Designed miniproteins, single chains, continued (5). Designs and how they scored, part 103

Each design is a single chain, and the fold is of that chain. pLDDT is the mean over its residues in the fold that is shown.

## One batch from the design tools (miniprotein)

Design m19787
Fold by ESMFold2-Fast:
Structure m19787 (fold): chain A 77 residues (1-77)
Amino acid sequence: TAEEERRRAEEEIRRGVEAYKEGNLEEAIEHFRRAAEYGRSDPALQARALALLAMVEEEAGNTEEAARLLAQAQAVG
């Protein structure tokens, strides 16, 4: 099921990027959070999802959370 988890993570990243482009930060956060969960067996994919989540959290004004997520992304990948 690692292959299924990887595909789900990639799909959630795509949906998160689309939500972000539409200005829906809350939906983008939800999608990138799910992507990080599904991507846990693929360090590069999990790191990408965490970095994208950090970016959107910072834009939403959650700067402390964004800093923690970015540190997690660097630790994983």
Scores: mean pLDDT 88

Design m19788
Fold by ESMFold2-Fast:
Structure m19788 (fold): chain A 85 residues (1-85)
Amino acid sequence: SKLEEVKAKFNEAIDEVEKYIDDPEIKKQLAELREKANQATTPKEFLLQVAGLVRVAKESGNPEAIKVAEEKANEVVLYLSKLLA
């Protein structure tokens, strides 16, 4: 389904951000975002997890993680918008 495609893109986004994360507590938060996103049944529930990716990246304090999270979150939001149009 279209929703499964956007969830797959978000899983890829988390994988890219996780490359810059060494903190196990931040990695745990990324895993929780992934789980909640995969369980999301509405675009609103899903978008809250996408916003959460940027928040968690900022908590890491790693500037590359933040940059990648903002870039990938924007790509996921734009992809979802195109699928809903």
Scores: mean pLDDT 86

Design m19789
Fold by ESMFold2-Fast:
Structure m19789 (fold): chain A 82 residues (1-82)
Amino acid sequence: MENLKKGIEAYEKGDYDTAIEYFEKAVKENPNALAYTVLGEAYLKKGEYDKAIEWFRKALELDPTNYVARRLLAEAEAKKAA
């Protein structure tokens, strides 16, 4: 999962645009709840709430028990409503 690792590195540096590029590649190579969750989180950090909501919902479709995705979805929905 090299693209996921590079995306996390960019995210930790606050480079959310680069993080999104790598996370999108990670999703394409191996669609999974973690990849969808981190992509949503990067969009949330950029204030792109609609895209964040879309990716968190996809994460929950793959893993309904993903507490992190559920919590972040609620946060994104609250920020969009404000």
Scores: mean pLDDT 84

Design m19790
Fold by ESMFold2-Fast:
Structure m19790 (fold): chain A 88 residues (1-88)
Amino acid sequence: MEEAKRLVQEAAKLYSQGKYEEALELAKKAAELAGKSPVGADALVAAGIAYYGMGKIEEAIKYFEEAIRIDPSNEEAKLALEIAKKEL
């Protein structure tokens, strides 16, 4: 769990720097480690943000929707999904 949380934090640092491909790789690894948990939902949000930054809006939406299915209280996932859907 602690490793997955650290990977989510590293992914967030990477996508804030525009390093979306690197952020996506760490976010996917974090999601696999954390599974269906709140940290796993955070990891899916990070992956979705990376896809969004790369212009892959449909992929981003899929990841945000999955994060909400795992953790319906994840406000970041809900806001990100609303923003991404307005791009379509």
Scores: mean pLDDT 87

Design m19791
Fold by ESMFold2-Fast:
Structure m19791 (fold): chain A 62 residues (1-62)
Amino acid sequence: MEEARKLLEEGKYEEAIKVLQEILEKDPNNPEAYRLLAEAYLRLGDTEKAFEYGIKANYLKQ
């Protein structure tokens, strides 16, 4: 998670997405990983993916 946050802060959105996807392969129910994916896709202008991952993050955050 820390690595993905640093990549997002540095504007390396595609690299952040790759790291976050690897985290989700190990823990598919990680709401923070989905939240950061939504932010990365929003920054890239992919509003549909940002919306999908944002919903997933909110659903898992209980």
Scores: mean pLDDT 81

Design m19792
Fold by ESMFold2-Fast:
Structure m19792 (fold): chain A 64 residues (1-64)
Amino acid sequence: MLPSDEEILLALVEMEIGFIKANVPPEEQAAALRALRDRWLASVTDPELKAQIEALVDEALAEL
């Protein structure tokens, strides 16, 4: 079955988090993750999808 637009979007968010952790200096990762969160939350209107994106970024921040 083809992934939904929501599944594709969440996969993109996870890939961007992975890119930040691999390519951004450790001292800048928290700021980069917060900027990513703010950008996606500004672009997405679905409240459930916003909550899922927020949870993914908050989990990534907690691992720092």
Scores: mean pLDDT 81

Design m19793
Fold by ESMFold2-Fast:
Structure m19793 (fold): chain A 109 residues (1-109)
Amino acid sequence: DPLAELRERLANSDLPPEQRALVEALIELAEAGYSAEQLNELLRLGAEGADPAEAERRHGRAAGTIVRHTPAVEAAAARQEPAARVANELINEILALAGRREAEKILNK
């Protein structure tokens, strides 16, 4: 299970709590069947300073967590922090996996 492998990599990573929470929330929603487009939209909402409580009301706690912690991860990446690079690598792999699962569903129809 590729998502289980990503969870194991996250468990073995030395990420700050905010970055860890963001990555865990993305894995949770990907496991729940969220598309790469849906996950990217939540990341965009967080980057734009959207209300995490509104995201949580509409899409659940994991969506609220993504919106809440995205600004902290972006700020850390802007400072070129090593942990933020690891977090972004995991985020990109989660998004790529969600995109592959979507493509597989389309091609198998």
Scores: mean pLDDT 83

Design m19794
Fold by ESMFold2-Fast:
Structure m19794 (fold): chain A 92 residues (1-92)
Amino acid sequence: SMEVEELAKQLKEKLEAAGFKAEIEIDGNVLTIVLESEDLNRLIGLALQFIGLGFDGFDVEVKIEGNRLTITIRARSEEELKEALERLISSL
């Protein structure tokens, strides 16, 4: 939906303002966040912060490879996807 795409854009802009190179992808109810930073401790800190938001009922996968962090959130519905995006945005 347009609203989901607008929230994804807001999340990307906030992550980039925080100093990360950010790519956000949405496929159905699956949100993929890809972050790059030369400061691995910042990537780890952000990953722990996002996991700590308590996505109970969401399928959340986190991968760190070199200086790249990938977070995949699989929601059951578009409404849950919007909730996940809002929580991520508000945590920044």
Scores: mean pLDDT 83

Design m19795
Fold by ESMFold2-Fast:
Structure m19795 (fold): chain A 62 residues (1-62)
Amino acid sequence: GELFDKAVNLLEKAKELASKGDFDKAESYLNKALELASKLDKAQHLSVIDQANLVLETMSEQ
């Protein structure tokens, strides 16, 4: 659905920014993705949370 696709696109942007060391922007996009994910079904919401955790792990390794 549109909300899931938008949340995934925001996560991909957060991941890209985190990989470049732009953690402030990465966190902003991550929070926006999680806000949209809260309006999704349980399976899609959990998928977004799992991807968000991978972004946070990337940020914590630097």
Scores: mean pLDDT 80

Design m19796
Fold by ESMFold2-Fast:
Structure m19796 (fold): chain A 68 residues (1-68)
Amino acid sequence: MGEELAEALRKLAEQAEKNGFKYIADVARKIAEVLEEDPEATYEQIAEKAGVSVETVKNLLEKARELV
C-alpha cells in the first residue's frame, strides 16, 4: 500500500516539474522517499522529515490517491 502511494507521489512530482511547479515536485518526492523508507509513517513524521506542514502532507496524499 505505501509503495503504490509513493509511486503515485513520484508521478505527481514529474507532472508538477513538467508544468514548472518545482517546489511542489520537490515536496512530493520528499514525501515519497519517507514512505519508501517507512510505509507506516504518520502524517506528523512525514511532515517533519519533508519539512512541510501536516496539512500539506494530507493534501498531497489525497491528490496522489486520486491517481491510484
Scores: mean pLDDT 79

Design m19798
Fold by ESMFold2-Fast:
Structure m19798 (fold): chain A 67 residues (1-67)
Amino acid sequence: MKPKDERDRAFLLALAEHAIAEGERAEAEGNYQGAAKSYRGAADLYRGVGDDARAEEAERRAQELEK
């Protein structure tokens, strides 16, 4: 899982981290639907760069807000 384009991978990881931060902010505001969407977006981005562990964590956080 070594990306050829390290900058592209870094950019996608930064977007995923931003989506996690937006999810945490929405969660703090009581916007659980918005938080779940942000966490799902982060999961998709992490999966896109091959970081399955972080993708699964973000997806789990989204599902916890839907329960």
Scores: mean pLDDT 80

Design m19799
Fold by ESMFold2-Fast:
Structure m19799 (fold): chain A 55 residues (1-55)
Amino acid sequence: MARAEAAAESGELLSELLKRVVSTKDPEDAAILTEAISRLLTRAVDAALERERLR
């Protein structure tokens, strides 16, 4: 329950990264940011799955 704030904060960070990808004109930077976002999403899903199993 006390992790709800952390989840909301992670969502805000993800939105910020997405804005940077859209604003980036360098395709190499865009690729790096996209991979970073994918890794963050994978970690978030893994954490959510672990919590679901502990419920």
Scores: mean pLDDT 70

Design m19800
Fold by ESMFold2-Fast:
Structure m19800 (fold): chain A 82 residues (1-82)
Amino acid sequence: LAAEGERLLREAERLAQEAAEAAHAGDYEKAAELMEEAARLAIEGARLLAEAGLISEEELEAIERHTEGLVEKMRELAEKAK
């Protein structure tokens, strides 16, 4: 659980970095897609860490809210970039 959760979080970090690079290039649609995938992996990784007892339920909920907010913001930027 812990090792798999850590792996998913590392993959989420990589995708979030790619999303930032896409946004810097003006490709907000690609950035939004990458951020959505990063959020999905981050939430799944956090769930595995919570199951392993490494983070609390409150911390898991905070991660879920934060990642959802980032996806929403990237989608808004993608819409405005047209």
Scores: mean pLDDT 81

Design m19801
Fold by ESMFold2-Fast:
Structure m19801 (fold): chain A 60 residues (1-60)
Amino acid sequence: MSDEELEELGARAARTALRSGVAPEAAVEAVRRTFEDRYGPKGGEAAERGARRALRELGL
């Protein structure tokens, strides 16, 4: 899976968590850990970048 695909999936996961009432930093942390467990540290980093981009787009 490419870095771009992991960032997109991380952004989508973060948006879902935020809609469920999870705090912004907790959503980023959850996304990073989930993707790190499956794709390794680099996958977690890529997903975290996507999650943080989603936060910026939402003004958080």
Scores: mean pLDDT 87

Design m19803
Fold by ESMFold2-Fast:
Structure m19803 (fold): chain A 76 residues (1-76)
Amino acid sequence: HIDEIIKKLVTELKNLKVPQEEIDKLKAALEKLKSVDEILNALSHATGRGSYPIPELNENQKIVAETIKKLIEKYN
């Protein structure tokens, strides 16, 4: 299930023409997350468009969320 979420994210970043080097760095950061919930919380924070309270992120989740935001801003 984690692999499918990561694969979908990677595909979306490739569609934005993000370089493979940047995608590989994001994958390394994602590997430091310990659970599906940690990954989902980081992704929700990066793309959050709702009025729902988002749980406070740990340092590894913040790195993932900020990396995704920077890649979208730079390449979109």
Scores: mean pLDDT 70

Design m19804
Fold by ESMFold2-Fast:
Structure m19804 (fold): chain A 100 residues (1-100)
Amino acid sequence: LPDFKKMSDEEIEEYLEKNKNDALLYYTAGLTYYEQGKYDKALEYYEKAIEIDPNYAQAYLNRGEVYYELGKYDEALEDYKKAVELGLKGAEIAIRELEK
């Protein structure tokens, strides 16, 4: 995997364009932008990962985390529930926190 943290936004976009069907690459780009606090970009790339692999439980979990950071609790809850349905039982803690 390329080190997206050392790449410009343009270089990341060019690399992803050459690897359109790789959900892990889009997920990794989403993580990179999330760590930088660039939540809109993180959402865009997590959404692409989910489009490629609708069973990508980690992408749903992390998209939910971004929605939570943005105060979009209903969207966060839906993504956390989907992550649990796909086998990430750890997301149940996040669901419990939002339903209180």
Scores: mean pLDDT 83

Design m19805
Fold by ESMFold2-Fast:
Structure m19805 (fold): chain A 55 residues (1-55)
Amino acid sequence: MLSAEEAAAAVREALAAGGSGDEAQGAVVRLMNKRGSASPEASAAARAVLAEAGG
């Protein structure tokens, strides 16, 4: 199961590499597929980082 910290780290890493919000979202989806599922906290953490970066 994907944790909140892993989801947030994946978004931050994609954005730090010059990626778009769509690329960051793709990174989270790939981790969810690899880990089999994401917690509600992981989804919330990813969205929070995307909102901070996209605002």
Scores: mean pLDDT 74

Design m19806
Fold by ESMFold2-Fast:
Order: C-alpha cells, then structure tokens, then sequence
Structure m19806 (fold): chain A 65 residues (1-65)
C-alpha cells in the first residue's frame, strides 16, 4: 500500500519491530501501512530504515500524510 502515515507512539505504549525490538513511547516516525494482522495490529514500514513495525490499534496515533 502506498499510503504514507505519521505514527506517534502513545505514552505508556510501544511498537514491536520484525526483529523483536521495541519502539519506545513518544517516538514519532513516517512510514507506509503495508498491512493489518488478524488481531488489528497495523504493519507499518518505517521510511527511514525500511523496517516493518507492528503497532497495536490503540498504541499509536496514525495520521495520513
């Protein structure tokens, strides 16, 4: 999907990388939504490094760009 988004991780929440790394609360980045899993988690490819991050449906503010 070619939809660009801005992701801001909410206080007390986090995102999980494809390698199991954690995106800390308060992190903001731009990415592309590449999918949604069966649990409603967004799969967002971060533009800066091309990594796919799993973002819970309530874990971040996702704003279309």
Amino acid sequence: MLGRVRVTIKPGKGGIGDDGSIVPAGTTFEGEVVGVDSYGNYLVRRLADGRVWLIGPDAAEITPL
Scores: mean pLDDT 74

Design m19807
Fold by ESMFold2-Fast:
Structure m19807 (fold): chain A 61 residues (1-61)
Amino acid sequence: QEDVDKGAKLLREGKYEEAVSYFKKALEKDPNNVRAIGGLATAYLKLGKYEEAKKYFDKIL
């Protein structure tokens, strides 16, 4: 929860690489955390990493 909330805050601040780090930490604790998966996908999309973004979006669609 804490790592997801920190990642979401960093994503809103435009700190996309830092957001990726926190969402990955959340997924290490809970691999099925939909909020973390969606946040990680969005962060990758903002970084222009479209293949990575699609991989994570496909997990929750």
Scores: mean pLDDT 83

Design m19808
Fold by ESMFold2-Fast:
Structure m19808 (fold): chain A 75 residues (1-75)
Amino acid sequence: DEETIKIAEEAAEPLREEIEEAERLAEEGRLAEASELAARAAERIAERLKEKDPETAEKLRELAEGARRMAELAR
């Protein structure tokens, strides 16, 4: 669990700029675009984790699908 968090943090470091951009888009009220960017980031982290922790990777994919649904509803 703790090691999985560390792996997720390391996988998220290359996505730091995308995460910051998603937050900025949300502040501008561009929630659909922010949610899409967040979904893509979650999918990339899940892809990195699928070999080390497939359970957490599956949860991240579910979160990404939820974020995409939110983006569609925010249109």
Scores: mean pLDDT 72

Design m19809
Fold by ESMFold2-Fast:
Structure m19809 (fold): chain A 60 residues (1-60)
Amino acid sequence: SSLEEKKEELQKRIDELAAKTEKLIAEKAPREEIREAILEEAGLTLEYLLTLIEIRIQKK
């Protein structure tokens, strides 16, 4: 289903952002850049959790 595809896409984006955040920390990037990466990851994580709930509702 499209929800399963969305779940897989969100997981991939979260993994990519986690790697980016680690790189920013290792390179001692500005605090604001690290903060933005963390906020983006948090937003995607929320969307991922909502997608899991929608899948559960669909399957009953």
Scores: mean pLDDT 84

Design m19810
Fold by ESMFold2-Fast:
Structure m19810 (fold): chain A 98 residues (1-98)
Amino acid sequence: EHEKALELAKKIAKLINEEERVVDAVVTGAIAGGVGDPLEIDFFVIVKEGTTREELEEIAREAAEKASDEYEVESVEVSEPFPVKGGIGYFVRVRLKR
């Protein structure tokens, strides 16, 4: 279950990283450690300046929908922005349902 969730999480992160507006996207939170709810996947994403929270939510939702053949995307939650070297940092949570 967690192994499958981590594989899916890495696939989603890869798709997010393919967007020109994204600098980096990494799997974080409980799922990166092999624990937590396998339907709740956390990412840390760095985007280029000028990219909005709404644009990142769209990017993450599209990536999750493309990656998730056996699950529906229930929600995508994007944190408030914070400045990081090389761009703007966000925490993104994708919730899936069976």
Scores: mean pLDDT 81

Design m19811
Fold by ESMFold2-Fast:
Structure m19811 (fold): chain A 55 residues (1-55)
Amino acid sequence: ASELRKKAEELRAEAEELRRKHPDDPEARLEAEILEGVAAIYEGVANLLESKGID
């Protein structure tokens, strides 16, 4: 579960970097939104696994 949380944090950091470097690029914004969505999935899975006693 900790690895999934770490992956989620990395994806969010990447999304923020894209928004910062390419604020006026709609493709970069879309990619950042996708990364944030994937990060939310990783975090959700980590929470589920921890609730079931699986690391």
Scores: mean pLDDT 80

Design m19812
Fold by ESMFold2-Fast:
Structure m19812 (fold): chain A 91 residues (1-91)
Amino acid sequence: SPLDNLTPEQLETLRRSFQTLDLDGDGRISEAELMHIFGSQGISREEIRALIREGDEDGDGVLDFEEWVRLMTRQGGAVEDIVKKLTPSLD
């Protein structure tokens, strides 16, 4: 599991990012939820689909928390840049 090597603190940080994107609070991020948030931030539907493809090896169009963790713990994924644009806490 991608969660096995993470500390509780790292998991909490990733959960906060996940919760920011999980508008429905169902514990999953759908393409529609990403489009709703990222579309408001000026990010195209094609870019959102690319993000899902990076985290979702099977291409089912949804990210559960484990898929989200895998995506965020990958080296320099596009999602990291987009999440930073979405949540500019230090800007």
Scores: mean pLDDT 63

Design m19813
Fold by ESMFold2-Fast:
Structure m19813 (fold): chain A 98 residues (1-98)
Amino acid sequence: MKEEEELKKLIDEVIRAQGEVATLRLRLFEKTNPNASSEEVAREVGRVLREIGDVLQWALELLRRAKKGGDIEELIKEAERKIEELKREAEELRRELA
């Protein structure tokens, strides 16, 4: 279905947006914690990687729901909402970094 291809493109956009948020969070951590130890930096990187893992699990489940005959229009709306949420987070992080 055309809508399945649209859903896959939106999921790709969510993953890319999460990557941007992850990068901005690490940059903000460095800016606010200039004297952070290697252990503290490693803990923050670990936290950010877990957030990325959560989004990947969400994306996999969304694709599984589509494959099981879920309402693709509803899944598209869910992905669009996630993109807008991540865009707002990235904008706020960029504002704090300015």
Scores: mean pLDDT 85

Design m19814
Fold by ESMFold2-Fast:
Structure m19814 (fold): chain A 98 residues (1-98)
Amino acid sequence: MSPKELVEKAYEKALELDRAVREGNTEEAIQKAKELSKTLKELSEKVPEVRNLADTIAKMAEDLAEKLERGEVSREEAEIQVTLILMGLYLIKKILEK
């Protein structure tokens, strides 16, 4: 998968995560956060220019999934976390556009 395809896949999964959080679908939100983290880890391995940022966002997604599994995050806090993840993905896209 190309770096561009990985970014597009990550963004799509982040939008699916946002929807699941807003709809209160905790099971889907956990699954999408885990899938997003995996996609971002792949991106960090393939694209050194965004490695630190991709790793940071991957950890944010992983931490969100863990907190959702434990019931330790409110919907409002989860929505804020997803917004920060989307902002980070936007920055990755801007870096890769040069």
Scores: mean pLDDT 86

Design m19815
Fold by ESMFold2-Fast:
Order: C-alpha cells, then structure tokens, then sequence
Structure m19815 (fold): chain A 55 residues (1-55)
C-alpha cells in the first residue's frame, strides 16, 4: 500500500520532508499520508514517489 511504502522510507528522508512541509513530527507526516491515501490516492502516490526519489 501507499502507507506501507511511506513507512519503508529511511527516517532521515521522512524527517527532511516533515520539516520541509511544516509537519511537527514524522508521525504527523505519516498520519497525513494515510489520510491523503484515503481521500486522494493519486496525490498520495505522487507524494510518496517524490519522497522515494530522494531516498
């Protein structure tokens, strides 16, 4: 799933994107991705694809 892909990313990549997107923590970024995957799976996939490209 998109959420499983996001959780597989290195901690440093997750922290970088959390900070860049003004999330207070990695946990909040992952929560936002989970919600986005339910609401707009195409946007969630695009975000995770971008993050994987920087891993």
Amino acid sequence: SIVDRANALPEEVLRTFARAMDFPSVEELLRAIERLAEEDPEAAASLVDLMEGHA
Scores: mean pLDDT 85

Design m19817
Fold by ESMFold2-Fast:
Structure m19817 (fold): chain A 50 residues (1-50)
Amino acid sequence: KAEEYIKKARELIKKGEYKKAAKYAQEALRLDPDSIEGVMTLMLAVSGII
C-alpha cells in the first residue's frame, strides 16, 4: 500500500506538482515509517517547493 503512494508521489514530481507529491509521500511514510524510498521521495518533493 505504501508503494502505491510512493509511485503516485513520483509521478507528481515528474509533473512539477511538488506540493501534492509531498502529501502523497507523507501518507506513504505514515503507512511505512521505515521506507527509505518514502523518505527520499518526500525530500525530493520538498526540494521542489523550496
Scores: mean pLDDT 79

Design m19818
Fold by ESMFold2-Fast:
Structure m19818 (fold): chain A 70 residues (1-70)
Amino acid sequence: MHSREELLAAFRRYDLDGDGFISGAELLHVLRELGLRPSQEELRALVAEVDTDGDGRLDYRRLVDVLVGR
């Protein structure tokens, strides 16, 4: 299983703006790069958990915390 630091490093590669946020499309690419194959329903649940503003910007530190379960 990937560590919290490995997940953070993967997300940072897609954080082109350096603002700590990624899009839902970038999330899908990161998860697939890490060998994770979430269902469309699992992705929707994950996005709903972390997209507090509904603007399509996801705080990937929150994403990592949800994915690690800690």
Scores: mean pLDDT 74

Design m19819
Fold by ESMFold2-Fast:
Structure m19819 (fold): chain A 67 residues (1-67)
Amino acid sequence: MSPEELAEKLKEKGLAAVEALAKKYNASEQNLQRARELVEEGARLVREGKEEEGDRKLAQAAITAAS
């Protein structure tokens, strides 16, 4: 899988995951927006070959959406 394909899938699944987490944990609109931004940042880093940094941003997105 290319970095571009991986980044696209992580963005799609990440956005779906943070929306589901925000609904489950009744997150604020501000936290949901921040979580979406973190998913976008994470996917961009993965596209650039920075998978470790990208994974960290995606983890931060999930924590933010669950807060």
Scores: mean pLDDT 84

Design m19820
Fold by ESMFold2-Fast:
Structure m19820 (fold): chain A 47 residues (1-47)
Amino acid sequence: GFLSDEQLKILTEAYATGDFDTALEKLKEMGVENADTEIENIKRILS
């Protein structure tokens, strides 16, 4: 896929805990601009 291992781990933890706020923060720290949209796109692909 197009996800890095680090991004996939962050999203996997968010799905397990329901804590997407932490996932958004971590993705933004990794330099992912508009992480909100990125999470929504990945949710559609993974679901």
Scores: mean pLDDT 71

Design m19821
Fold by ESMFold2-Fast:
Structure m19821 (fold): chain A 70 residues (1-70)
Amino acid sequence: MEEKEKLIEEAKKLVDEAITYAKNGDVRKAQELLDKAVELYKKAGMSDVEVRRFRLEAVEKITKAVIEAN
């Protein structure tokens, strides 16, 4: 199937995993997963603006999840 769609879905899955690790206190692992997700999103051919938006939304989700978990 479309390579772009696979990369986007993989990036989203990595963000979900990053949220889970962050909730468990593994902030370092969460950051590594977020960086990998952003890299995959770039490889999918997303623009710099779209990549930045994706990262900001992911960071907000991670931060909110950590605050709500504690």
Scores: mean pLDDT 83

